# Ledger of designs, part 58: designed miniproteins, single chains, continued (2)

Each design is a single chain, and the fold is of that chain. pLDDT is the mean over its residues in the fold that is shown.

## One batch from the design tools (miniprotein)

Design m6011
Fold by ESMFold2-Fast:
Structure m6011 (fold): chain A 94 residues (1-94)
Amino acid sequence: SFAREAAARIHELVEEARKHAGPATQPLIDEILKYLREKRPHLDKLETVKELIDYAIEKVREMLQRVDPASQPVFERILEELERLKEEVDKALA
């Protein structure tokens, strides 16, 4: 389903962020992964995936304020990808 594909893409983007995580950003990545685990039984629902993506966007924006300059372009790209996915989910809900 599109909901599960979108959730899988969010997980993939968060795992990419984790590869570039430092001590300041790792707790925020852990928060997204915990939220994803807690919502896992409901990731077949677009409304749940929308909540997950909104949460992930919020946390990535916080990480961008803490991340080192060398990693900033990766987190900016991840944010852009999450925002595009959010637009797709919003269109599917309309």
Scores: mean pLDDT 86

Design m6012
Fold by ESMFold2-Fast:
Structure m6012 (fold): chain A 75 residues (1-75)
Amino acid sequence: SQLEQDIQEALARMTISVFLLSPNSVHDPETVYKLIKSFSDKEMQKELGDAILKSSSPSDKKKIEEAIKKALEDS
């Protein structure tokens, strides 16, 4: 429904904002995978993935990038 889409969009925007406000953060790859998979819209998943990757510490970027790629492929 439109209401469900509006709620998902609002939640995605809020989540993206939280990540963008938290630079150089350490993220768990499994949690990132599950979080991205919780959104059904492909473009929202990509934007969320980009925000998570941008907020990730340099040491985590490879693991997080792989988790994001897998979530997008499995969607």
Scores: mean pLDDT 80

Design m6013
Fold by ESMFold2-Fast:
Structure m6013 (fold): chain A 89 residues (1-89)
Amino acid sequence: DKEKDEEIIKIVKEILSLPLSDEEQLELLREKIGKDLSADEIIELLDELIEKYRTTDLEATEALLQMRAVVYAAAGRTDELLAETLPKV
């Protein structure tokens, strides 16, 4: 659903503009999009949005990539993020 995708992107941009820790940003994101979502489920959602918007909205793609990094950092999986992200950028 395109409208839901645009809502999530707006929420992500808003959260990233706040002076919050990675853990606080992840918790706020959960409050807005789904309290029961695991870090893996959130990463899957962000990856889907990144692939969908990477050629049409650079600002949205950058915000989604930043939030993905926040989720990995909050989950203690920064090394996994680095290994996966390098082939894409």
Scores: mean pLDDT 75

Design m6014
Fold by ESMFold2-Fast:
Structure m6014 (fold): chain A 85 residues (1-85)
Amino acid sequence: SRVVLNPLAQRGLERINAFLAEVVAARRAEGDEAALRLAAERLGVSVEEVREWAAETDPAKVEELEREILTRIAGPEEAEALLET
């Protein structure tokens, strides 16, 4: 049987997938620097902040950053629904 996502989780997943597709397309077309710039613009942060986030290795901080990224890209309610799925 298929696990059915709630409507908010589905909407959040669609928004995250669209964002990831844009980042991947930018990386393929113009390289890692272009992908980082696009991610920073969409997240509303500096490129330097995105680099710091990508370099984080502390599991607790990574989990906090993943939650922040989901919230900024998917929306607060959609991100919460995704993280609880």
Scores: mean pLDDT 79

Design m6015
Fold by ESMFold2-Fast:
Structure m6015 (fold): chain A 58 residues (1-58)
Amino acid sequence: GPRDLLLRIASRETGLSLATLTRIVDDPDLERAARELAELTGLSVEKARAFVETARAA
């Protein structure tokens, strides 16, 4: 589905495993998920939050 495609693209672009991205996106705490993704990727927390929200909605 759209979520699987988004996570696969993100995995290729960031170098993070699909398992790691899935775990982060599935974290019920959006702010914790955004901070962890930002730390691992070097993205801003705002951009990381937008990605997590988009992946959750897909």
Scores: mean pLDDT 87

Design m6016
Fold by ESMFold2-Fast:
Structure m6016 (fold): chain A 61 residues (1-61)
Amino acid sequence: SLEDKLYEALVKAGVDPGTAKAAARAIASLPTKEEQREAIRNVGRAFGLTDEQIEELISLI
């Protein structure tokens, strides 16, 4: 599922598993791909992810 892919990618990027699970679920629950991409950019920046890591997450959408 998208939730599982986002969770694995966030954990691999160094995000705490509990935080990654909550973020993955929230992003996967958004009704449009546009909202999911925007959430990934905002959440990724807040977690201190690199632009490359953020683009990898967006590629999962």
Scores: mean pLDDT 88

Design m6017
Fold by ESMFold2-Fast:
Structure m6017 (fold): chain A 110 residues (1-110)
Amino acid sequence: LREEMLLELTRFLSLAGELSVDEIIEALDEFLSRLPESVRERFAPLVERTKARLRAAEAAGDEAARQAALGEFVGEFFRLFLTLSDEEQEHVLRILQEINKEIEEKIKKR
């Protein structure tokens, strides 16, 4: 699970480079919506902070701030993931894999 999560987070970071801020925020909100309530409560503050940082970077036209927000998100996400039970980790990994696949399909339809 740990190595698989690192691969999926790296994939998300790569895919996010092809997305607008609005599309990244949609993907983050969709991710939260698919989580069980107890797990969603743990990730919600990170997602809301990341959305705020991405919006601020967009408003400033600051690509470095955008990349920093995504990098911090991936690092904090992985740390939170490691605090979850094995069952919660499997569920979170599956949802992130589904979100990444949907993003890839969306990019292909361009």
Scores: mean pLDDT 86

Design m6018
Fold by ESMFold2-Fast:
Structure m6018 (fold): chain A 105 residues (1-105)
Amino acid sequence: VEERVEEIVKKLEERGIEVSDAGKKALKEALELVKKENLSIEEVKEKLREALKNKDKEKVEYYLKVLTARLMVEAAELLANNEPMEKLEELQKLAEEVAEELEKA
């Protein structure tokens, strides 16, 4: 996980994006959580919907944390790899969909 954080940070810095110590820590924690759960964004969204239907506050908080970690890692990798802006817009759309589902709950 630390090696992957260093790779992402190095690529971001090569692109002129400065990463704070707090940002490096957040990215490391996000990568560790993503590795532990090994769930896709769609699978996490399904787990979050189930937790909301069951009014399971602990599971809602947990899967929100997992989803946030997934989105953070994906965004960081897209930025580090100089991927097209359209891919970042797709991630923003997914984040907006999650916010709408939370508002309806």
Scores: mean pLDDT 75

Design m6019
Fold by ESMFold2-Fast:
Structure m6019 (fold): chain A 79 residues (1-79)
Amino acid sequence: HMERLKRLAEAYRRAIEEAKGKTLEQINEVLDRLIAEAADDPETAARLQEAKDKSPGQAFVEARRLAEEYEAEVKRLEA
């Protein structure tokens, strides 16, 4: 559980960094990868998809919030 949450937080942070300075098409590819990676978490996948449907920018704001939520949960479990 904790190890999985750490990997998810790192993956989301890395995707956000990868997307910085990229074209809209490359950004959409990164977002599609994140949604696919969240397929086992339907609530997370739905949040990302809804944000992406509004704009890629909103999708990355949501991805950042998800990374923060995963990071907070890891810290809670480590305590």
Scores: mean pLDDT 77

Design m6020
Fold by ESMFold2-Fast:
Structure m6020 (fold): chain A 60 residues (1-60)
Amino acid sequence: MQQENYELLLTAGRLLVDQGVDADAGEAALRTIGRQLGVPESVTQEVIRRFREAVAERRA
C-alpha cells in the first residue's frame, strides 16, 4: 500500500531530525529510502523539503 510506504518515509525523516543528522546526509538517505519503498519522486521531494526546513529551524 502506497500510504504505508509514505508513512514509513515520513517516520524516517522525523527520526533523522530527532537524531540531529546533517541536512545533506539526511536528504541522501531519504532519497534512497523513498526509491526503495517505491514512493513517487515528487512525494519524496516534498518529504525532503519538510526535513530540510525542520533541520534549519533546529539550527536557528
Scores: mean pLDDT 80

Design m6021
Fold by ESMFold2-Fast:
Order: structure tokens, then C-alpha cells, then sequence
Structure m6021 (fold): chain A 76 residues (1-76)
């Protein structure tokens, strides 16, 4: 994961761009798991900020979690 590599290097701007691109590509394809993964990555970027953007990180994590929960219910 290219976004994860940038996060590990502390390059938050590059990580954010990678995850935003992945989010747009996943939305274009209707890839709901890909959307959730990209949203989770964006949440991590905002948590890694100095100071951490807790509200924005929470919003991304919540959207990802709700989407994954909905997918799990529909898979039943």
C-alpha cells in the first residue's frame, strides 16, 4: 500500500493524496471495500497530523466502519 508507505515515512501530504485517489477510483468502480479502506487510510492521515485532527479522523473512520458493517449484513 503506497499510502501506508508514505505514512511510515511521515509524508502525510503524499499519503493523503494517495488515499484520496484510491477513494475516487473505488467510488468510480463501486468497490465498497476499496472505499472503506481508503476512508480508513484518510482517518490515519488525520490522526497522524500535528496536532491530530481528531474530528476529521473520526468522521472518516465512522464512514468506513458503517460501510463495512452494511456490507457484512448484506452478505448474510
Amino acid sequence: DEGRRYLEQGDLESARRVYERQLEEARRRGDQVGIANALDGLGEVYLASEPPDMEKAFEYYLESGVLLLKLAVEKV
Scores: mean pLDDT 81

Design m6022
Fold by ESMFold2-Fast:
Structure m6022 (fold): chain A 73 residues (1-73)
Amino acid sequence: SEEEFIEELRKRLKEKGVPDSVIDKAVEALRKYAPKFKTEELRKRAIDVAELHALMGRVDEIEKALEQVVKSS
């Protein structure tokens, strides 16, 4: 489901010790674009991109990165 897809990002970031405030921002960005990721391949790319940006301290860039994933599909 869409919610299971979104919660997978939260789980990954929590396991890697990311602060809750950063996790909430990353999850909010993913939720905004989640309806556009209709395949398992696109969902995997979306989670990987959002996780990478959050871990690199670029949480404010997640939304732009997700827009690029949508455009490249």
Scores: mean pLDDT 84

Design m6023
Fold by ESMFold2-Fast:
Structure m6023 (fold): chain A 72 residues (1-72)
Amino acid sequence: MKGLEEAEKYIEEARKIAEKVPTLSGEVSVGLALLGLGVGKATGDYEFGAEIAKKGLEGVKAAAKDPKAPPL
């Protein structure tokens, strides 16, 4: 399932970044990435789930570069 594989990759990258730069906003963004996978599983819309997971990854990257940036 294409979207499922994409969501899993985004979650793995988000976790790796959050482990190196632990912040509250980073943890929230990891949660958003995990929510993306959960939405994909619950709705069957893995493409939508992957888009949410990607936003979580971008939030973790933003938190790592600028902890003042919102996790969205």
Scores: mean pLDDT 73

Design m6024
Fold by ESMFold2-Fast:
Formats: C-alpha cells, structure tokens, sequence
Structure m6024 (fold): chain A 111 residues (1-111)
C-alpha cells in the first residue's frame, strides 16, 4: 500500500538521521585523520540513503537492491579503515540495524 511504502521510506530516513547524529557526537573525540574518514563516510552514506529512499517511493526494486548493496559495501570499506574501537563498534551496530530496515523495506516492495 502507499502508506506502507511511505512508512518504509520514513524508517530509512529516521535510521539515517540517528546514525549521522551518533557520528557527529563521536567525531568530537577523534583524531583529525579519523574525523576526516568519518566525515567522508557520513557524506557518502547520506547520499546513498537519499537514493535508497527515492527508490522506495518510486517502487523501483532494481535500484533499491543496487543502492542497498552499495551502502553495505560502504559500511564494510569504512569498518576496515577506521581504527578507533568505539567508532568501529558504533558502525557495526548501525550497519546491522540498517540491514534489518532495508530487509523489511524490500519485503514491502515485493508485495
């Protein structure tokens, strides 16, 4: 339904916003090198999340699956690059939470 599609898009947006807020707080405790990496991740993640939301609203399953895979790869890339254990743990938990939201949205799109 249109309501379920809108609610799925809002859930992705809310999770993205929560993640970006957590990263903003953590960035204040980081070295300049790690802060730069975290800012780059945040910018790329926000861009991909916006494209994922548009795919949900357009009911474009093919684009949704492609963007979801790109987000997963982005998390994996930055988990390897980040050295701070607190930031790594936060990114890992947010990746797992985001993957659950993406899975639920895909089930709604396939109905």
Amino acid sequence: SEKEIREAALRIGSATGMFLMQLSVLSKTLSEEEKELLNKFADEFQELADELIEAVLNKDIETFEKKAEEIKKLFEEFLEKMKNPEVKEALKKLKEHYEEIVKEALEILKK
Scores: mean pLDDT 86

Design m6025
Fold by ESMFold2-Fast:
Order: sequence, then structure tokens, then C-alpha cells
Structure m6025 (fold): chain A 80 residues (1-80)
Amino acid sequence: SLAEEAIKAGEEAAKALEKRSKEGAKGVLEAAKLVAENGSEEAQKLAVEGAKLIKEGVENKDDDKALEGSLKVLDAVELV
């Protein structure tokens, strides 16, 4: 399901972030869980896309991509 995908993507993004920001990692995981439980299909898709961009940006040291991902996760939370 999209909800399960959002949680998994959020967990993977949180693991990537943990070495840079423990608070950022916690925030992404909490956001992903909130959207998975309470969000629409649109919000869940946006959370998956955002979390994947955060993971890619952190792993590749692409701060612009990580920021884009963070903004998508925030937009997903706003849709809840």
C-alpha cells in the first residue's frame, strides 16, 4: 500500500539523515507516519517522493535535492 511505502521511505530517509541530524531524522519519520495514518493518497504519494529525495540528497551530498525532498514532506503533512 502507499501507506506502507510512505513509512518505509521515511525510515530509509531517517537512517540516511541520522548521522547529520538526529532531530531531522526523527522529524522525517514522524511526518511519514502521520501522513501514512491520516493522509490522503495524494499526501502519501508526496511523502514517498519527498522521503526518496531526502535519502538521495543526503547520500549524494546534494543539499538542493535534500531541501526539495524536505519541502515535499512538509507539503504532504499540510495536506493531512
Scores: mean pLDDT 87

Design m6026
Fold by ESMFold2-Fast:
Structure m6026 (fold): chain A 108 residues (1-108)
Amino acid sequence: SLAEDARRAFEHIDRIRKLVEEIRNATPEEVKKLGEEAVEHAEQALRDIRRIYEKDPQTAAFLARRAVEVLEEAIKVLREKDPSTQDIVDRLEALAEEFRRLAEEARA
């Protein structure tokens, strides 16, 4: 159902938010692994939100904006903790741009 798709997308976004806090408290060895997990959850959220968009563009746009907010925070924390995570940051920035596009398309 649309409600189930939205719940899954929200859970992935919430997991990224929790990963941001884990990264803030992580050792350098843990930072890359946690960043990779953030990418995985963002990719899953994008797939769920794209499915929602086909039926309810407004709900998809709302979730996409929430995803952008948590991804921007993840990018900031990764850069502050370990500059060597630039490959992960680049992937998160690309995902954030896809979410921004979905949010913009829903307004048109």
Scores: mean pLDDT 87

Design m6027
Fold by ESMFold2-Fast:
Structure m6027 (fold): chain A 87 residues (1-87)
Amino acid sequence: SIADQLVQRAERALQGAEDAVAAARANNASRADLRTLAGLLEHEIRVLKEEYERNKDLLSPEQAKQLEEYIERLEELLREVRAEIAA
């Protein structure tokens, strides 16, 4: 279903973001690389929020909660990356 695909997309986006942030930290990524990562996270968060709003009536309460938790974690990662850029 569209709902299942959206939840799976969000889960994969979070996994990819966590891996990318971990790799950036492990490799002492440049400020330019961190800005690129922040831009990718901003884009993913925006798309997921737009898809959530568009499909909110198709989501079960459990799916809506999972999506909100994945988006919140992505926003937390974005805040961490932005803090490192500002340091």
Scores: mean pLDDT 89

Design m6028
Fold by ESMFold2-Fast:
Parts: structure tokens; C-alpha cells; sequence
Structure m6028 (fold): chain A 65 residues (1-65)
């Protein structure tokens, strides 16, 4: 599946998205989470992390409405 470097890169992206979300930058957070989700899907990764990110994306979309 993912290499160790890819896992670390994804963890860093999640941290950045979380930071934007905490600052109220929901559009930027959504963009980063969507990039992570698309990448994980392209690699065939559908674990608990994938589902959690998907839920965060849905929550952020509601915040932007």
C-alpha cells in the first residue's frame, strides 16, 4: 500500500487541514482533505482514516452552506 514517506506526507497534510479548520478556513481545509481522500482512493486505501476524512469533508461542506 502506502510507503512510509507517503504516510508521513499524508499525516502532515491532515495536520495542515486541521489547522485551517480550527482557524475557520473551511474552504482551504476542505481542499486539503479532498486531496488526501482522492490520493488514498487512487491507492486503494479504504481504512478507518479514509472514512474519518470523508466524514470531515461532509461536515465542512455543511459549514460552507
Amino acid sequence: MLTEQERLAIDEMINKADEFEKKGEYEKALEIYQQILDYLESKGVNDERFEEIKKRIEALKKKLE
Scores: mean pLDDT 79

Design m6029
Fold by ESMFold2-Fast:
Structure m6029 (fold): chain A 69 residues (1-69)
Amino acid sequence: MKIVTVEMGERAAVALYLAGLVSPEQASRIGALLVENEGKTAEEVAKELVERGLISEEQGKRLVEILNR
């Protein structure tokens, strides 16, 4: 399990945007929340983003896969 870092969070947000899974506005909001959640697990961060309504459950699963690379 990989701990989220600022750089990994930014890369994950960009990767989701390039894959067409999120809008540019969603990518920006995801990036900001990943920075705020530095040191948490990918699963914890994805759950928080889904609970805040920023991403779907499917997008959250993809985010966990990207962060755990």
Scores: mean pLDDT 70

Design m6030
Fold by ESMFold2-Fast:
Structure m6030 (fold): chain A 100 residues (1-100)
Amino acid sequence: SMAAVEEEIARARAELEKRLAELRAAGTPENLAEAERLEREFAIQLELLRMKLAGRSPREIAEWIERLREELVRQGLVTEAEAEALERSAEDFRKEAEKL
């Protein structure tokens, strides 16, 4: 189970690194922004996975996502669409918490 999860993460990371190399080689502002977005999204998904594996409650995960969203918006690092996706993710975890 854990070994399979680690292999899945390694494959996802390799695919990400290949895509990031292609975007950075192209070197346009749009491609560089997309590279930053993909790195951020991967980091968020990896942390969510780590929190789930550590047995963090859905409520704790929702609160972490909300704080992350607020900080990223404050720093101007995310688009409105990315901020809305994080808000929806937090709401989904909050709904899971309500079922417990």
Scores: mean pLDDT 84

Design m6031
Fold by ESMFold2-Fast:
Structure m6031 (fold): chain A 67 residues (1-67)
Amino acid sequence: MRPRYSITLPGLTDEQARAVERALEETYDAEFDVTGVAPAATSDERSEGLSEVNRAASDIVEERGID
């Protein structure tokens, strides 16, 4: 079964968190559970959230030895 990762992103709405979740699932062929904790109103908050998710996903992939 596909690996599952849980990531919490501050500053994202539920809708934005689900969009990020879908993009990551398509990119990495894995399951992601992304939780938004606040409405994001700025592009900076959205960009930072995506960068954090990408970093966390890379760290998890490295830890699982998927090279």
Scores: mean pLDDT 63

Design m6032
Fold by ESMFold2-Fast:
Structure m6032 (fold): chain A 95 residues (1-95)
Amino acid sequence: APAVLEVRAEETGEVLRINVEEYTALEIAERIARLLGVEVPENPTFEEREELESLRVRVTFEDGSVREMTLMEAAQELKRLAFERGRVRVDVALA
């Protein structure tokens, strides 16, 4: 069954739609970073990966709740919620 995550960048209004079954949490984090205008190297070093994973984001959920977390924490949480609910929609901004 499809587990779909829809992420909207608050500043640009651009929407990323992904099937989370096809992507690791890190790959989801990389796609969200690119959506937010953050440069993601094709072959990142360990240090560049740590910087990406620790990037702080604000996630606004459909119920209006807002959480600030690292990009990696957001990717892991959103992947989990998409599997549990079948579909999750959020707005994301750099914190």
Scores: mean pLDDT 86

Design m6033
Fold by ESMFold2-Fast:
Structure m6033 (fold): chain A 99 residues (1-99)
Amino acid sequence: MKEELELEILESLVRMAAWLARKAPSQEDAALLEKLIEQLKRFSGERAREAIGEAYFTLGETYAALGDKELAIKYYELAAKYLTGEKKEEALKKLEELK
């Protein structure tokens, strides 16, 4: 379906934005990830939830790198709510490190 193609594109954009943010953290990369999360929230299901979680995790990393500890904590908490398994454990470890 068209929705599946759109979700696949959004998942790819999240991964690309995460790569860019890790290479050079910026407010602009954070804004892009926030826009991608807004689009992903239009979808239901596990794939959309995981993509949202990955985007929130990258926002946590980006704000931590920018020195915004409060926003980093907020986004890691959100990532942990959306992610499962090993990725959820990673988000929880990052959250503990920032406390």
Scores: mean pLDDT 82

Design m6034
Fold by ESMFold2-Fast:
Structure m6034 (fold): chain A 87 residues (1-87)
Amino acid sequence: RKEELLRRLAELAARAAEREEGLSPEEAERAGREAAERVARAAESLTPEQAREAAARARELAAAAEDPLEAEMLRLAAELFELAAEE
């Protein structure tokens, strides 16, 4: 479900913004929603083949990521790209 993946990505991106930039909870939530929306728009702009390639790359980056939060965000982005490839 696309909406659930976007919600989870926004939550993780908000936590990353709080940790990295010291934003207030409201600012972090806004930044997280904007980040999730950018990923969604990027996925919608791709052809199905480009979306599959983007998903594979995101999963590769997630496997190489040293930060668990970054790895989980990349996995959620990969799932969003996989959904876009099916549309």
Scores: mean pLDDT 79

Design m6035
Fold by ESMFold2-Fast:
Structure m6035 (fold): chain A 76 residues (1-76)
Amino acid sequence: MQSLLDTTAESTLKMGDKVPSLKDEGKKTVEKAKKNKDKVQEMLGEVTDLLGKMMRKSLPNGDKSEQWARQAYELA
């Protein structure tokens, strides 16, 4: 068995091999996935902005600020 680094490199290479296969089988599928990704990114941006607004509206009391800080650490 090779080193952990070699295993990681092989896994990354296998991910790359999937991209040509996807292109071969479904060029349209790739375009559809791209449109979906852009839309999801826009929605995520809006949700993140709403979360920021909710945090600002919350008074600096221990319970709420502490709970949101914990969630932020878990998401990171």
Scores: mean pLDDT 54

Design m6036
Fold by ESMFold2-Fast:
Structure m6036 (fold): chain A 112 residues (1-112)
Amino acid sequence: SMEKQKKEVEELIKLLEDPDPKVRKEAALKAGELSTPETAKEVAEALIKLLEDPDPEVRKAAAHALGLASSSADRETLEKMLDALHKLSQDPDPDVAYSALLALASVVSSLN
């Protein structure tokens, strides 16, 4: 049901603040995968904040998760994703920057 999916997404968003970067990484990927049109705005806003995480593996996961969520997002949310991922494409970690570019391609394809 939509209510069960919304509750699961809300629990995953809480885990994005976990002290363990492995937990934050897994929660980010699951939140992106479970994103629906009803939850996409909340998921995107939480993942955009996670793009500033101190752990590069978490930033990489958040970028990938935004790409996954893009197919469910409305235009306003997609435009926010585009701006955030464009900034992440300048990340000093080349793997994070590359993940941002891949996610940007997904967001752009969803803007039609």
Scores: mean pLDDT 89

Design m6037
Fold by ESMFold2-Fast:
Structure m6037 (fold): chain A 67 residues (1-67)
Amino acid sequence: MARDYEALRAWEEEPLTLEEIGERFGISPATVRRLRKEWRRKTNGLSLAELTPEEVKELFGLPDEVV
């Protein structure tokens, strides 16, 4: 989901709490924490900044217009 990608990007790029990200995207802090764990599993612990846009699209199933 594009929203899930943006939530994880905000977590890595901005000094925001899980609660602030949850409010920004309309999801619970527990959901943000879960997305981070799923991200780590898919990327072997790499950050979003270490991946190409093509790799992000593949991992999140995003259309070309989103990334």
Scores: mean pLDDT 66

Design m6038
Fold by ESMFold2-Fast:
Structure m6038 (fold): chain A 81 residues (1-81)
Amino acid sequence: PVPTVEQALRQIRGMLELARALAREMRRNGVPAEQARAAMSVFRDDVVRRLEELVALVPTPEVRAAAEEAIGELDRILAEI
């Protein structure tokens, strides 16, 4: 089934929340920066692929903008590790 715009935006927000939760958990557990960056890079690549799939299914300006903003936020999270 094709997601609605609202469902797509919810999925994008959910992926960002997971990224932030992962970063917080790694910091809380004292994961070394190199290992944390490697884990977040793998997560980022999977999320980018899913965002591209989602934009292909729901090619609206709102979903494209949200996906681009999400990728930018993932890159910021990675840079802060």
Scores: mean pLDDT 86

Design m6039
Fold by ESMFold2-Fast:
Structure m6039 (fold): chain A 74 residues (1-74)
Amino acid sequence: MMFRESVEKGVKRLEEAGDPEGAKQLREQGEKIIEMIELLKGVRYGEMFSKMGSDRTEDLTKKRLEKIKKEREE
């Protein structure tokens, strides 16, 4: 599942960047979204929502990494 892989990669990147709280939140929110996608399996649009979730996860991870960089510079 593409979205699950994106969540796992995002969690690892946030943990490596020193944001364990952000990693925990991403993991928890990601699992809830994965559960929703699984509930939508067998209906139309399931794969669309999985792709949208992957894009959103990457965007959120980038924003959190930018915040960490700013905090480390300060």
Scores: mean pLDDT 72

Design m6040
Fold by ESMFold2-Fast:
Structure m6040 (fold): chain A 58 residues (1-58)
Amino acid sequence: GLTDEKARAALETAKKNRDGAAQLAIGAEVEKHKDEVSEEVYEEAQRAAEEGRRLAHR
């Protein structure tokens, strides 16, 4: 299962590395586990996914 701690750690790593693909992947993972994470983590992951989509070509 996904926890807030795991999601936040993954988001922090992706942001530090400026890795759009990792940000998109984390966003997708958090969306699948929406009910397992806090609303703040979900919103942060959705923002990361949006940024990842902008950085990566479809």
Scores: mean pLDDT 77

Design m6041
Fold by ESMFold2-Fast:
Formats: sequence, C-alpha cells, structure tokens
Structure m6041 (fold): chain A 82 residues (1-82)
Amino acid sequence: MARERAIAALEELIEKLKEYSKKYDDRTVINFLAEEAYLRAVEAEDPEVRRRLGNLADKLMQAKTVEEALKILREEIERLRA
C-alpha cells in the first residue's frame, strides 16, 4: 500500500511537470514540482510515503533541467516497483 501510494504521487508529479513545462521555464517548473512534493509529503498519513516524498523534493531541487527532473521522477517510480 505505501509503495502504491508513493508511485501514484510520483505519477501525478510527472503530469504536473508536463503541464507546467508548457507555460514556464525549467527553474520555475522544478520549483513548482518540489513544492508539490513537499505538500504531498505533509499531507501523507503514511510515514514511509512522507519520507520518500520529502527526500524526492530535495533531490528535485538539485535538478538543472526539466528533462533531469523527469528522469529523477521516473527512476524513483522504477525503484519503488522493483
């Protein structure tokens, strides 16, 4: 259950990334995604989901491009499915 909820949150972040990328520059998109990840972490009832999303938000802030941020999100989903 915790992994499934984390994967769902990551898939929603990927959809947000695609929508934001149509209107905003890479840095603005990355900042919005990191904020969304922090918000989802705060709202998560499961402590493992909360920890995962918080760590992901920090990692997203290190990304330099939208393409790098997308890769980070996809790699985390693959890691959770393994």
Scores: mean pLDDT 80

Design m6042
Fold by ESMFold2-Fast:
Structure m6042 (fold): chain A 71 residues (1-71)
Amino acid sequence: GAQMTEQQRLQKFAKSLEVLGNLAKEMQLSQDSLAAAIVDEGRDLELPEAFAQQAADLYLQGVSAVEIEKL
């Protein structure tokens, strides 16, 4: 398929944060499992690993997906 722009990848990542957060609550996943899932999603979207790690940390601290998209 066509490659997404970096902005489109960031938007998809932000949406995936909300989906993964809801899934973690539904499946009673640990914070570590949620953090790993967020990092894996960032990797699948070809985002920098350092960014994905920072985003996981911020999301677990309660920073919204919208604010993380702006980083």
Scores: mean pLDDT 81

Design m6043
Fold by ESMFold2-Fast:
Structure m6043 (fold): chain A 111 residues (1-111)
Amino acid sequence: LSIEEGNGLGGNALRNSKSKDPKKAYQAAKDAYLAAKSKSTRAAGGAALAALILSKSKDPKVAYAAAKAAYAAAKSKNPGARGAAVAAAKELLKSKDEKVQKLAKKAIEAA
């Protein structure tokens, strides 16, 4: 992904992370993951904030996608993105889903 594409995905993820529509929340988590993997440090920041908002979702599919986004953002060179990713991961550790907990632990270790 280009820097421009990453920035667009990060912004869209953050905006849609606040949606009450489960389909939009799940799309936001997927966009956050792609944004966190882009070369843009700004996109990683937006992705980490989106993951933090989405980490509070009761939908296991959204929580798992948010955990993947948090783990990707935790590896970012952006210290703000790593901090937000750790906050998201700490929230995701409260999940009853073992796969979500495992990714959350990896995110905390990677930051």
Scores: mean pLDDT 84

Design m6044
Fold by ESMFold2-Fast:
Structure m6044 (fold): chain A 99 residues (1-99)
Amino acid sequence: MLQLQQSPAELEIEEGGNAELERQVSGIDFAQARINWLKDGELLDLNDPRYQLQLNEQEQRALLRLSNLRPEDSGIYEFQVYFDGQFYRGEGTRLNVYR
């Protein structure tokens, strides 16, 4: 059975700080799955050096690290899984970056 978790639900970080978002996915064949990260419903550009993705536990766990945060980085971050012709979404993390 497919299981999705995302944590934390909410984060408040001062400008210049770092945030870490975790996703857990089980019950899928990762060789047949595609997992993406979104910010405010838009695909997150993981080529930005401020974003680092670390895969652990045979890809069942991933840690997305956001560094040198700015107020513009505030928003809802969620992951999507595409598997067996369907999209599944995590519940998201609301990030607030304050000055």
Scores: mean pLDDT 83

